# Designed miniproteins, single chains, continued (4): the designs that were tried, part 103

Each design is a single chain, and the fold is of that chain. pLDDT is the mean over its residues in the fold that is shown.

## One batch from the design tools (miniprotein)

Design m15576
Fold by ESMFold2-Fast:
Structure m15576 (fold): chain A 65 residues (1-65)
Amino acid sequence: SGLEYLLELLEKAGLTELKELVLKHFDELFRQGPAAVRRVEGLPREHEATMEVLIREAIEHEKRL
């Protein structure tokens, strides 16, 4: 699934601390795409750009399943 792939990408990026936040908001993030990352409360600003890339990659991966 796209969520499983996203969690793998977070581990590879060293952002394992963001897993719980991603699990809480994944339905919205996958529905609305990378632009929704900026609306995620509690996400550190320094990680917004990286999260936008990872969400885009995870959505594209899921489209190929």
Scores: mean pLDDT 81

Design m15577
Fold by ESMFold2-Fast:
Structure m15577 (fold): chain A 56 residues (1-56)
Amino acid sequence: GRAPKLETTKKILSAAKAAMDADPVSGFEASTRASEAGKALYDEIKDEVEYEELTA
Protein backbone atom coordinates (compact mmCIF):
# COMPACT_ATOMS: atom_id res chain seq x y z
CA GLY A 1 0.00 0.00 0.00
CA ARG A 2 0.89 3.66 -0.45
CA ALA A 3 -0.27 4.72 3.02
CA PRO A 4 3.29 5.65 4.14
CA LYS A 5 3.52 8.26 1.35
CA LEU A 6 0.14 9.75 2.29
CA GLU A 7 1.20 9.92 5.96
CA THR A 8 4.40 11.72 4.93
CA THR A 9 2.37 14.28 2.95
CA LYS A 10 0.04 14.90 5.90
CA LYS A 11 3.00 15.33 8.26
CA ILE A 12 4.70 17.81 5.93
CA LEU A 13 1.51 19.85 5.49
CA SER A 14 0.95 19.97 9.26
CA ALA A 15 4.56 21.01 9.89
CA ALA A 16 4.37 23.68 7.18
CA LYS A 17 1.17 25.12 8.64
CA ALA A 18 2.68 25.20 12.14
CA ALA A 19 5.78 26.96 10.79
CA MET A 20 3.65 29.53 8.96
CA ASP A 21 1.53 30.16 12.07
CA ALA A 22 4.69 30.69 14.15
CA ASP A 23 6.29 32.86 11.45
CA PRO A 24 5.66 36.56 12.15
CA VAL A 25 5.30 39.22 9.45
CA SER A 26 9.09 39.69 9.45
CA GLY A 27 9.50 35.96 8.74
CA PHE A 28 7.44 35.96 5.53
CA GLU A 29 10.45 34.72 3.53
CA ALA A 30 10.77 31.61 5.70
CA SER A 31 7.08 30.80 5.09
CA THR A 32 7.61 31.09 1.34
CA ARG A 33 10.52 28.64 1.40
CA ALA A 34 8.55 26.15 3.51
CA SER A 35 5.67 26.32 1.02
CA GLU A 36 8.00 25.65 -1.92
CA ALA A 37 9.52 22.62 -0.15
CA GLY A 38 6.05 21.22 0.48
CA LYS A 39 5.10 21.63 -3.17
CA ALA A 40 8.25 19.81 -4.28
CA LEU A 41 7.40 16.84 -2.04
CA TYR A 42 3.82 16.82 -3.33
CA ASP A 43 5.08 16.68 -6.92
CA GLU A 44 7.35 13.75 -6.03
CA ILE A 45 4.49 11.82 -4.41
CA LYS A 46 2.22 12.59 -7.39
CA ASP A 47 4.81 11.05 -9.72
CA GLU A 48 4.93 7.85 -7.65
CA VAL A 49 1.12 7.59 -7.68
CA GLU A 50 1.06 7.90 -11.48
CA TYR A 51 3.72 5.18 -11.76
CA GLU A 52 1.61 2.88 -9.59
CA GLU A 53 -1.41 3.47 -11.84
CA LEU A 54 0.64 2.61 -14.94
CA THR A 55 1.83 -0.66 -13.38
CA ALA A 56 -1.66 -1.73 -12.32
Scores: mean pLDDT 58

Design m15578
Fold by ESMFold2-Fast:
Structure m15578 (fold): chain A 61 residues (1-61)
Amino acid sequence: SENDLKQLRLAKEELEKNPDSETARYALARQIAKLTGVPIAEVLKLSRDQLLKLADELLAG
C-alpha cells in the first residue's frame, strides 16, 4: 500500500542517517518483512547494505 511504501522509505532514511543503530536496522527489516512476506528472522540475516539495496528495489517497484 501507499502507507507501507511511506513507512519503508522513512525506515530506510533512518538507517542511512544512523547506520550503526540496531533500532533503525530492525525497523527497516520489519517493513521489508511486511512488504515481501518473508519472516523477519530471515530478513535480519541480511547485512545493512543488503537491507538498503532491497529497500531501494522495493521502492523502485
Scores: mean pLDDT 87

Design m15579
Fold by ESMFold2-Fast:
Structure m15579 (fold): chain A 75 residues (1-75)
Amino acid sequence: SDIKRLLEAIGRAIDALNAAGRSEEALALMQRAQEAYQKKDLEELKEIVREAVRLLEEAGRHDLAAELRQVLEEV
């Protein structure tokens, strides 16, 4: 499902941001994703992935940012 793909993408971003020492931003994404999932808010999940892409680019994770952009194109 689209929701599952977006949540998996967000989870990968959270792990990468934690590994990069950006744990406060990772926690914020996790909390937003949990709320959006409870509401089945597909649009908010897409916005969270867009924010994750920006944070990953700032962290130098251009590889993962590109993968997340591809997920957005497919959902």
Scores: mean pLDDT 90

Design m15580
Fold by ESMFold2-Fast:
Structure m15580 (fold): chain A 65 residues (1-65)
Amino acid sequence: SPEELRARLKKIQEEIVKLLNEIDDIIKKYGTSKEAQSKVNELMERIKKLEEEARKIQAEYDKLL
C-alpha cells in the first residue's frame, strides 16, 4: 500500500537524521582524530545503505502513484 511505503520512507529518513546527529556529536567530542574518522566513516556507510533502501522504496511508491 502507498501509506505503508510512505511510513517506511519516513522511518528511514528519521534513521538517517539520527545517524547524522551522531556524526556531529562524535566530531564535537573527539574532533578529527583517527578513531573519530573511523567511526564517522562507519556511520556514513550505514547512511549510504539507508539512502539506497529509500530509493528502492520511493521507486516502488512512484509506481503505485
Scores: mean pLDDT 84

Design m15581
Fold by ESMFold2-Fast:
Structure m15581 (fold): chain A 78 residues (1-78)
Amino acid sequence: MEEEIKKHIELAEKHFERAREVTGDELNKHLVEAIKHYDKASELYLKEGKREEARQLTIRAVAEALRVIGDHIDRELA
């Protein structure tokens, strides 16, 4: 379980990293995949009874998604 959670977090982080370097449809694709992987990791933590860890992952996913979207909007509006 812990190893599976770690793999999903690592995949989410890689997708967020790629989202920062792309635009348009590719940006949207990587954001969706990153959120899905964080959601899966959070779900696995909840199944283990680790509610605080699940909550922290959810907050992290929202914060990273907002940061990526905000950075992209700033570049497009400049």
Scores: mean pLDDT 82

Design m15582
Fold by ESMFold2-Fast:
Structure m15582 (fold): chain A 93 residues (1-93)
Amino acid sequence: TEENVKKAIELLEEIKKKIKEEYGDDKHGQKAIELLEEAIRTLEEDPSATEKILEILQKAYEEIEKAAKEKGDEEFLKELGKKLKEALDLILS
């Protein structure tokens, strides 16, 4: 629904902000932000492109996982994973 798409975009923007605050100067953090921006644009242009959106979000998670694991930040990764799961559930609903 349009409401679910809007809420998913809001969650992805929150995730992006949190990554900028913690890993904004990290190369993997920067790549994750770029991928999240691509996912947001794809959602705004064609929210039915679920396969493409899921692939972009998976790549974003892989990049931030690299950054967080290098610093041993398991709690950050767990919190982001939860928010990302919430966004994915909205995109798929």
Scores: mean pLDDT 85

Design m15583
Fold by ESMFold2-Fast:
Structure m15583 (fold): chain A 97 residues (1-97)
Amino acid sequence: MEWRVSVQIHLPAGEREENRKLAEELIKRMRELIEDAGMELVSEHVFETELPSGKTSITIYLEAKGTPEQAEALVERIRELAKEYGLDATVLLKEAE
């Protein structure tokens, strides 16, 4: 049966270019983890918020689909990746329609 993994990672307020580079690196690494798990990338959304201070926060949202076993493996790897970068990841696992 097909399952979906939804990942949300929030980068706190920082310098725009530094946060953009970090977001690009995280997206690349997450895409590699999705491919390595044998899952299909369903959606990718990046939301950039500019604060009155001129600093920028970025929220990355990814959704992947695959088997339950692939989904479980991906969830653990994404959590490890977020921990490596000192970031909190919200990871949701659900049965796909």
Scores: mean pLDDT 83

Design m15584
Fold by ESMFold2-Fast:
Structure m15584 (fold): chain A 84 residues (1-84)
Amino acid sequence: AQPSVTKAVEFLKQKWAAGKKYVKVTEVASVVFGGIATVLGDTNPEVLKQSEVVLKEALDKFNAENPDVKAVYDEANKRAVFVK
């Protein structure tokens, strides 16, 4: 697995364990690319697009590893949603 996807999966697990309902693509950008992506993500659409791809791949892996927890990608709001 790509290292960025593995980091995103761990971040999703941490946020679900913390009782969060949503994980924004900008949060994934911060975790995967570091603080520079958090600052530049709003002004760099390529970083946001790559983070969206990483988040979608991480959601597939998260759902495969955690079948009792369903997470989906909300394209309109650019975020992952935990539906259980």
Scores: mean pLDDT 75

Design m15585
Fold by ESMFold2-Fast:
Structure m15585 (fold): chain A 100 residues (1-100)
Amino acid sequence: SMQDQYDQMIQQIDQINQQIGQIMQRVRDSNPPPDQRQNIMDIINTSQSYITQSSDYFQRSMRSTDSQTSQRYYDNGQQYLQDAQNYVSQAQQQVNSIMN
């Protein structure tokens, strides 16, 4: 159902935010060179921007009274969420390459 999809989307956003927090902690612990730190932070900032856009589309979907418009906004939100997850994965790979 649409409600089940929304619940899953909220859970995924929470999980991505937790992963970002873990990556940021690992960056603090590893104290990488400034250029590598900045590169990871730029990727995280991009991911956070996509999460914000995903959340905005999700809210527009929930507030829409038209089923077709609601579904379109939801689909856009999912696409941004997938992009955010891809960027988090990229940041994770870069941290892993720095930390032994």
Scores: mean pLDDT 86

Design m15586
Fold by ESMFold2-Fast:
Parts: sequence; structure tokens; C-alpha cells
Structure m15586 (fold): chain A 91 residues (1-91)
Amino acid sequence: SMAEEIRKEAARVAAGMEKYEAQKKANPENYDPKVDEAMRLLAEIFELMANSDDEKLEEILEKLKKIGEEFEKTKDLEKVIEKLKKLIEEL
């Protein structure tokens, strides 16, 4: 149940990323390369989640939640990118 809901959310996020990339192409000079990199890393993580078992999904979700909470407090996008890259390496 939860795994199926997460896989559907992963697909929704992937669709949102495709829409973001299309909008960025309309204004390439105004895109932030760090935001772009963070969004691409998130898309990769959600793809990995879509192919993971329930135990691994719970672990990934917990780590993503912590990264999101730290970003809300610090607004440090470079640290978010670093942590997302580390999470992918641990998967």
C-alpha cells in the first residue's frame, strides 16, 4: 500500500521535473544551475525509490525528510546537493 503510493508520488514528481525542464528551456538565461542540479538529483532518488523494497523506501524517505528540514532552516542549497549526492551513493 505505502510502497504503491510512494511509487505513484515518484511518477508524479518525475512528471513535474519534465515540466520544470520544459519551462527552463523557455528561459534558459534565468535558471539557477544549483536548483537544476538539486532537482535532477531528486528525480534520480525518486527513480531509485520506485524500484526499491518497502524497507529501503522507509530509509530513503526518512533521509529525504531530514534533508528537507535542514534546507527549510538553513536555505543552503549547496549542502542539500552534497547530501543528495551522498544519499544516492549510499543507495
Scores: mean pLDDT 74

Design m15587
Fold by ESMFold2-Fast:
Structure m15587 (fold): chain A 61 residues (1-61)
Amino acid sequence: MEVSKKQLEILNEVMEKYKEEIEKAVKSKDSELMKKIMEEILKELDKRFEEEFGWETKPLP
């Protein structure tokens, strides 16, 4: 539960950080820009999860 709560907090923080840029990309219908923004979001989430939990996107065996 603690881990899940922290994951949601990190996800929300990163999504809010990029929300305006996402809206701009959608408004300009720039799919290339949107794709780059989403890749950056995923990379930031992955990095923060690794820093906080010491595990990768794949759960430990």
Scores: mean pLDDT 72

Design m15588
Fold by ESMFold2-Fast:
Structure m15588 (fold): chain A 70 residues (1-70)
Amino acid sequence: SAEARIAAVEAREAREVERLLEQTKETAKKNKDASYIEKFRLMAEMTGRMVDVRVAAGREIRAIEAEAAA
C-alpha cells in the first residue's frame, strides 16, 4: 500500500538522520579545540546534509502520494 511505502521512506529517513547525528558528535569531538569559525562551518555542513536527507525523503513521499492519487 502507499501507507506502507511511506512508512518505509520515513524509517530510512530516521535511520539516516540518526547516522548523521552520530557523525556530527564525532566531528565535534575531533574539532573541540578548533576556532569558532571552523566549528561554525563544520556544523553548517552537517546541517546541510541533514536537510538534503529530509528533502529527498519528502520528494519520495510526494511521488508515492501522487501515484496513490492517480
Scores: mean pLDDT 82

Design m15589
Fold by ESMFold2-Fast:
Structure m15589 (fold): chain A 83 residues (1-83)
Amino acid sequence: MKSLKEEYDELIEKMKNMTPEEFIKAIREFYERLLKEYPDVDTEELKADYERIIKLAKQGKKDEAIALLRNTVYRIEEKIKKK
């Protein structure tokens, strides 16, 4: 199983060349996996971040969407490692 940070890094690299539609699809798939793999994390925060990221992506604010996604990934990784 790849670490969450490794999956995020791979996603970001692919996102640099993605169309807006591909970017939104990739974010949806990433979050769906997060919710399935990490059901014990704060799902309300995850859902709020997801909605905001999709909104930013639709507005063409790709860099801001990526930054928010990184913050979410970092927060989850820290909770998993420190428990």
Scores: mean pLDDT 74

Design m15590
Fold by ESMFold2-Fast:
Structure m15590 (fold): chain A 82 residues (1-82)
Amino acid sequence: MEKVEKLVEELKKLLPEEYHPEFEEAVKKVKERLEQGTDEIEAILDLVMFARKLMKKAGLEELAKELEKKVKELIEEIRKKE
């Protein structure tokens, strides 16, 4: 849970403020799915894909590439326990 919340804060910093309300709505839905038993990795992927879509809509494709790199690092950190 905390790793997902940290990712949410970092994604909000990368997204333009105009997309923050839409992103927060997506975060709420992802958190509801986590409470229903969705895996953290799937939740992270959902958040990243949505943030990437918003970044592309805003014309921030280079920022979307940075996000992909950061999420790969986070997923690898979670997987290292297995």
Scores: mean pLDDT 74

Design m15591
Fold by ESMFold2-Fast:
Structure m15591 (fold): chain A 79 residues (1-79)
Amino acid sequence: NPIDKAIATLNKIKASNPSQASITDSIIADFKIIKPFYNSFNQVQKKIINQAINSINNGDLISASIDIGVFFLYQSVTK
């Protein structure tokens, strides 16, 4: 599951950069909420989450946090 790999990467970032623990823990918590629904996501939802994962893989936690915010905003208007 791509979310599990992203969480593993976030834990490595947290271990090497303790000053980023707060933002890293916040993103991990959000991904744990999202993970059970990943396989039911439409193409737009998957695109947003994959952008967040790509930002994490590049060490860009600010962009990842923004992408997750966009995901939850999209979820709030598509119900």
Scores: mean pLDDT 84

Design m15592
Fold by ESMFold2-Fast:
Structure m15592 (fold): chain A 91 residues (1-91)
Amino acid sequence: MKVAVVAPTEEQAELAAAYLEKALPEVEVVLRATAERWEEAVRRAAELGAEAILAADQELAEEARPLAEELGLRVVTDLAGVKKVLEELKA
């Protein structure tokens, strides 16, 4: 499953991506981006075939969700959300 990570800082995005790939080996992080570039990141994630956006906080997730859903992407805020999308793709 391809996932994009968006966080307030580049360092936070890299840490979240590393944690996600270690916790869920079936997940490939295709994009790491900062919150300031969230709109560009969501559009690019869709082009790369991502199935979900992991947003580091709830406010960012709510801001990104309308565009992400228009492009067919799920927006999640934690590991449990990513795991749920992965399980739904297997069903």
Scores: mean pLDDT 84

Design m15593
Fold by ESMFold2-Fast:
Structure m15593 (fold): chain A 87 residues (1-87)
Amino acid sequence: MADELIKEAEEAKKVVLEVSKNEEAKKLFEEAAKKIIEAAKLLADAPDDAAAQAEAQKLYNEGMALIKKAVSLLTEEEKEAIIQAAE
């Protein structure tokens, strides 16, 4: 599961950085990917620690909030290009 989250975050980051022309959106997606990857690594390193799981959930939620903010900065054409590139 953790490896899948890391892979998804890295792939999403790569697609966004490649197709988007909005530098602020790119920065937000990159920060989001960092938080999601950190959450996944925390879960992998401490699977039996409830406190680590809570911190990982917080990081994941923060990453998702950054993604939503970044998406709000994109044009409809950029959003469609990202979706098409991810397929």
Scores: mean pLDDT 74

Design m15594
Fold by ESMFold2-Fast:
Structure m15594 (fold): chain A 71 residues (1-71)
Amino acid sequence: SLKDGLGFIDQLTLEVLERHGSPAVVEAFAAEAKADLAAGKTKIIDESTLSDESKALARGVAVAIAKPLVE
């Protein structure tokens, strides 16, 4: 759902912050990731150095947001 997707982006931004230590980088990543998810894409997340678990969760979240509007 949208609520779950927003919470997941918050968790991803914590990983990015830990790696880069820059709020500006975190904000840019969050904006680009949200735009990709809204378009049904995960390119920004897939091309990142995030863990495989985070990438798998992002793909699941993208499918959950985009695919079921009535489930």
Scores: mean pLDDT 63

Design m15595
Fold by ESMFold2-Fast:
Structure m15595 (fold): chain A 80 residues (1-80)
Amino acid sequence: MEAEALRAVAEILLRYAPPELREPFRRLVERLIENGTLSAEEEAELKALMKEIRAALTPEQLAALRAELAALAAEFNARL
């Protein structure tokens, strides 16, 4: 379930991410899913990419992203 939740969150974020950030973000998420954890350096890179993605979004896109993530969280919470 956790790996599926991470993948679902990543797919939503990738839809909003600028094209240049999609490939690095996808690689880090795939590594997190495969290994269950990231190195300190990889975790810092992922956090930096997430900040960059959020900074690239308009207020309307950020609100839409938050709504989709909240809906996904409610769906997975209902399955628990």
Scores: mean pLDDT 77

Design m15596
Fold by ESMFold2-Fast:
Structure m15596 (fold): chain A 65 residues (1-65)
Amino acid sequence: SAAEREAFLAEVRRIAEEGLARRLPEEELHKRISDLVKRRKADEATSREALAILMEALARQRRAA
């Protein structure tokens, strides 16, 4: 459902923001989000959006540094 998709994407954003705040390596963040996508069996569109959220968070942190 749309609500389940939004909750999943909110969890992805939370993992990305917390991981960046804790200065986790990019590979570790990618692994955590990939594992979440696999466990939740997210569809291709949702999986692509989750990756986009991670990439944008990483790019934003890089620009702020």
Scores: mean pLDDT 80

Design m15597
Fold by ESMFold2-Fast:
Structure m15597 (fold): chain A 69 residues (1-69)
Amino acid sequence: SARLEAAIARVRAALTRWLEANPDVSDAEAEAIVDFLVDRVAERLGLSEAEKAELRAAARAHLAELRAA
């Protein structure tokens, strides 16, 4: 859905900026930020539970990509 695509783009951009500002954070801290961003964006956009799960999966995949470089 267009809302899910916008949510994914927003969370990806926010996570990238946060990690650039905090390059030495632990994996636990990074996961906590992913959960915070996903929950906040899902609540604001009124995402379904299925869309929220897809958003969380996309955010975690992006986190893994950013930290695997």
Scores: mean pLDDT 85

Design m15598
Fold by ESMFold2-Fast:
Parts: structure tokens; C-alpha cells; sequence
Structure m15598 (fold): chain A 81 residues (1-81)
């Protein structure tokens, strides 16, 4: 199902966050959300990262926020299935 594909994608993004830059993580997340037809989520991620950078957050802090967001979505989806 689309939800199972989203769960697998989120797990992969969380693991990838440990080894890639923020720009690489964002680029992959945006591409994969768009592939799932989740354009609004992809746009939100790009806007969120731009806003956090404009506010002066470090790349590490931005990555922690993105990873926490992905974990939260994953946990909600796993509970709903």
C-alpha cells in the first residue's frame, strides 16, 4: 500500500540522515515524497529547511529537526496500520 511504501521510505531517510548532508537528505526526501504524489509535503520540507537556515540554525540542528519529524510521522503511521 502507499502507507507501507511511505513507512519504508521514512525508515530509509532516518538511516540516511546519519551519513549524508542536510542538502542530500532534503533532495532525496523531496524527490521521494513527490514520487508518492505528496507534493505538499515535499514543498513543506523545502520551505521548512529554508526558514530554519534563515533563522540561523546549524546544519546539525536542522538535520535533528527533520529526523525527529520523520520519526514522528513513522510512529503515527505504524500505529494506524
Amino acid sequence: SKDEELIEMLRELIEKAKTVSVDELVAEAVERFRELGMEDVADFIEELVADLRARGLSEEQIKEILTAMFRHILEELERAL
Scores: mean pLDDT 86

Design m15599
Fold by ESMFold2-Fast:
Structure m15599 (fold): chain A 80 residues (1-80)
Amino acid sequence: MIEEARELGRQWGLEVAKLYKEDKELGLEAARRLAGMIGKYMKKDPKAGKAAGETFIEVVRKANPELGELVERIVKEEEE
């Protein structure tokens, strides 16, 4: 369901934000990998994947705007 997809995106975004604060390199790697996976999810299920991706990007952007821009670009590139 859409709400489950949003919660997935929120949880992943929070973990990325946490990792980035503790270890910038690991946080960047996690952000890139999870953004790529979300883009693939959007290809398989556009509605659920979009809900997850939008929530993930929002959570990451609130924690770090620059990192939020990066994950948004990766999600869009992988979705294509």
Scores: mean pLDDT 83

Design m15600
Fold by ESMFold2-Fast:
Structure m15600 (fold): chain A 87 residues (1-87)
Amino acid sequence: SLASGLGWLRLALELATGPAREGEAAAKAGDYDTAIALYKKAIETLEAMRQKLLDLGAEDLSMAELLEEGIKEAEKNLKAAEAKKKA
């Protein structure tokens, strides 16, 4: 059902937000290995949701765009953490 699908999307966003927040805290503490792992987990969660949305034949462009922006933000944070670790 639509109600079930929306609840699932909300839960997935919350699951991705948790690791992203913890990744940010780890990066601020200088623990870039932990930050990288947590950002990758956030990206995997968001990409899994995007794939499920596509598999449902979803015509909800706004939800797809929201997930895509979340992925881009997490990827930007991942790239920054990787650059800090390399330096």
Scores: mean pLDDT 75

Design m15601
Fold by ESMFold2-Fast:
Structure m15601 (fold): chain A 73 residues (1-73)
Amino acid sequence: MDKEEQELLNKASEIIRRELERGKSKEEAIEIATKELVEEGVDPEKAERIAKQALVTVEVSEKLLEVADSLEL
């Protein structure tokens, strides 16, 4: 439901931030995050959905850190 998705969202968000920092496009970052989640045992369809949500979360987090970083600690 929400707890497991939050854990996966955090992992995908870190991957997306890393790849965007390296100069990758948003689409490439989603593809890389999806592949890494699949390697960790996440279903491909779920991994793609989580990666897309993670990109949105990263962009929101950069603008609204106090809301997006509720799980920072």
Scores: mean pLDDT 74

Design m15602
Fold by ESMFold2-Fast:
Structure m15602 (fold): chain A 61 residues (1-61)
Amino acid sequence: MLEQAAQKAQEVAQKLLDAGEDEKSAEEAGRQVAKHLAGPNAEVKAEVKGKEVTVEVREKP
């Protein structure tokens, strides 16, 4: 569900960072993947710091 969307988005963003993409590109890609999987009513937070990626997804109130 939402946890799987966050996990998949984080994996995609991490793969892009490992391939040499910049932090902003990886963050945006992760955000888009999470939103695509979770749907338009989900709130997505994606953050990249150095080589670490964090993606959180939750339902909007």
Scores: mean pLDDT 77

Design m15603
Fold by ESMFold2-Fast:
Structure m15603 (fold): chain A 84 residues (1-84)
Amino acid sequence: SIDQQQQSINDMLQSIRQSTNVQQAIQAIDDHIDRLSGMTRVVVQSIRNALRTSSPDVQQQILDSLRQSQNLGQAVQGVQDSMR
């Protein structure tokens, strides 16, 4: 359901906020991504790919933005701003 998917997003973002490095943030995404579907899963996969493939400085900026994000829309904006 939409409510279950939103709860999975909230749990994922909370796990990312508790991460201390990029590898832990990627693990937090991997632990929750199987509970996501459709466009939401595609968006989260794109965030994961950005974290995995960016330079170390950009990875840190993405991580810092994700840790400040309260919802998926803010997370997407933070990733886009980090890659400008």
Scores: mean pLDDT 85

Design m15604
Fold by ESMFold2-Fast:
Structure m15604 (fold): chain A 85 residues (1-85)
Amino acid sequence: AETAELLALVRELERIEEKYREDPEKAEEEALRLVARHLGLDVAELREALERAAAGDDPRVLEVARRVLELVARMRAAVEAAEAA
């Protein structure tokens, strides 16, 4: 179930990238919106958390960044599993 849900998220991100192929700024905004929604955050909160995590700030901010990296890793694993099947 989780693999199928993550694969659906990856496919939605791929649609955003395809739709805004010639507008990477808009593609990034739409992708961040989708990821923020999945994590239960707003886009501004997610963006600020990632920027602060890169700067080595508050552990709570680092926790949000870890959740994003974990989601990305899980999405990658779901794609690899689907491609191997």
Scores: mean pLDDT 72

Design m15605
Fold by ESMFold2-Fast:
Structure m15605 (fold): chain A 77 residues (1-77)
Amino acid sequence: MSFEEALEKIEEYARKGEKEKALKVLEEYLKEHELTPEELLELEITLGIVKLEGAVKQDKEKIDVANELEKLLKEKT
């Protein structure tokens, strides 16, 4: 899986509130790949946007997914 494919899937699942699917994509990608500083920044920006959208719409599921993805990213990088 390319970084762009992983990022697209993570963003899609996060926007849908599909936490387990989003976390699985990130975990599987990080097992085989080291993120470049640029890729890490793109992920952090994407998750920040999802979290902001969740806050504006009062969508707890989106906020929870974004927080769990940010936590996993910090633990694995």
Scores: mean pLDDT 82

Design m15606
Fold by ESMFold2-Fast:
Structure m15606 (fold): chain A 64 residues (1-64)
Amino acid sequence: LPAEIARTKGMLAGYRQGLYLGATDVYGPEAGKAALDAFNEALDAGYRLTQAFSIGLQAARKTA
């Protein structure tokens, strides 16, 4: 449905912003960048949004 597509795109943008800001706040800007890169790579690999978000957070923690 068009509404579901629009919500998915908005949710994706929210996850990216939340990952970058949250990881940057906790671990610094290098961690924010690492989290965002890992999140995008996980999505490209076919992981679900929530799993990709978890992978991003793990990448941020490893950068710290």
Scores: mean pLDDT 77

Design m15607
Fold by ESMFold2-Fast:
Structure m15607 (fold): chain A 75 residues (1-75)
Amino acid sequence: MEEDERRLRELAEEEARKAHERYGEGVGWAVGYDEQGQLVGRVVVRVDKDGTLTELFRETTPRPVARIETQGTGV
């Protein structure tokens, strides 16, 4: 796995787990941007009430990541 893809997945998982702990079921995502602010990649992960982790979405580009934004929410 490309390092940037792995980092996006790990951050999305972290946010999803935090939301799971706080709300019972959580979704987390990580979005990567290049130096121009263009989207490079996205990963979205869900952690269900039973703790099962599912990757809902992954999209990556070959461009380098300059900035990553992360967020999590309860379902």
Scores: mean pLDDT 80

Design m15608
Fold by ESMFold2-Fast:
Structure m15608 (fold): chain A 93 residues (1-93)
Amino acid sequence: SAEQQFFQLVQEFSKTLINFKQQVQAATSVAQVDAIDAQFDAFVQAYRQQFAALRPTLPAHLRAVADQFAVQADGQVGLLRQLIADKKAELEK
């Protein structure tokens, strides 16, 4: 169902963010961080496309929940982008 697809999207987003955070923390070279950054950008683009396709299929009450999730997800994306930038700067020293 659209509801199941939405909750699966939320869970996969959370799992994928944890995985990226672990990859950034484990990175030992600028090249590794750049590869993670590129993969993260691709993930964000794919997630946004999937969310945009899914949102109109949701019942009205879940669209409100989805919109709140999107705001929180954008915040988490920003925090991870900062983590990537900070790690790259650390490794360039």
Scores: mean pLDDT 89

Design m15609
Fold by ESMFold2-Fast:
Structure m15609 (fold): chain A 75 residues (1-75)
Amino acid sequence: MDEAVDLYLEYNKKVQENLAKAEKLKNEEAIEKIREISDETLEKLNEYLKKKDFEGFKKVVKETLEELEKIDKEI
């Protein structure tokens, strides 16, 4: 349980950091992409929470963190 919470907090920080960077660079495509990923991830996380599948929840967070790292390297 604590691991899932820690991962979720890390995910939220990464989203904010990537958005702040993209906004400074005025990269509208990156801003849109980050927001789209964030919205899609929240929907998936809510589905896993309804199922009480905390392993699926952690997997989605880890996968999204990797995707956000790729975007950060591109901008």
Scores: mean pLDDT 81

Design m15610
Fold by ESMFold2-Fast:
Order: sequence, then structure tokens, then C-alpha cells
Structure m15610 (fold): chain A 81 residues (1-81)
Amino acid sequence: SAADAEEARRLGEEGYKLGKEGRKLLEEAKTLDDVIRGTALLLRAIGLVTQGRLLLERGGIDPEALEAVERGAKAVGGTVG
């Protein structure tokens, strides 16, 4: 549905933001606290991206939502594409 596509897009965008922030914290980590914070952000990003992918699988593939979810997945994987 259009609502599922919009939610998948939103989840992908949030996952992208948190994944990038978590990766930055881990790459720039100077303390154990930085590692814990970065890891927590990555785990949350993984959850959001996974939810977005499940919505796409259930409701049919919207190209914009698919792009957002894929971008989020790449950010979590520590690459930008």
C-alpha cells in the first residue's frame, strides 16, 4: 500500500541517518563509551532498515522506498554505496 511504501521510505531514511552517525562514532572512537554509543546506533539502524525491507516485501516494491531502504542498508554496512 501507499502507506506501507511511505513508512518503508521513512524507516530507510532514519536508518541511513543513524547508520552514518553510528559509523562515524565507531571510526572516530577514542573511548569505550564512544564504542558503546556507536554500536547502539548501528543496532537501531539495522532494526529500522530491516522493518523497512519487510514492509517492501509485504506490500510490493515502491522504487523511492526501495532506494531509501538500500541506502540505509549500505550506511549500516559501513559503505556509502
Scores: mean pLDDT 81

Design m15611
Fold by ESMFold2-Fast:
Formats: structure tokens, C-alpha cells, sequence
Structure m15611 (fold): chain A 85 residues (1-85)
């Protein structure tokens, strides 16, 4: 049965996507305005490329989790609309 993705599952997916980006050389570290900024280019489960910037790897994971969660909410909303029609 399909069920909503748990926070632990979302975090694991986000970490996997970030690890894949790191292996492919898609994480850049640079100093911007005196702060160290990380930029990661990740692919969503639907194949869309998203660029995420953060001051830490932990913040990158959090931002990727938010992107995946929002994607899942939009899919659930469209499914509900089809049942109402």
C-alpha cells in the first residue's frame, strides 16, 4: 500500500540525492560576502534539476527535504482533485 513518506524516509532520500551530487562533482564550496556557501545541483525523483544553496551540508539536506515534501503534496492534491471530478 502507498502511504505518505515519513520524515526519516524524506531525510534518507535527501541524503542520497546530495551524496549522488557530491559523487558527480555537483557540490561547490565558495566564499560569498565573507561566508562559506555550499551549492548543490540535485535531481528530484521526477527528474527535475534543482539548485540549492546553504551555509552547511545539514541545511542543504533540510532544503532538499522541503523540495521533496512539496512535490509529494502537489501529487496528493492532484490525486484528490481527480477523485472529486
Amino acid sequence: SLRPVSEEALRNIAKTLLDEAEKQGRIEEKVENGKRIYTAKVFTPTGEEVEVKAESREELVDKIMEIIDEHNRRLAQRAAERKAA
Scores: mean pLDDT 74

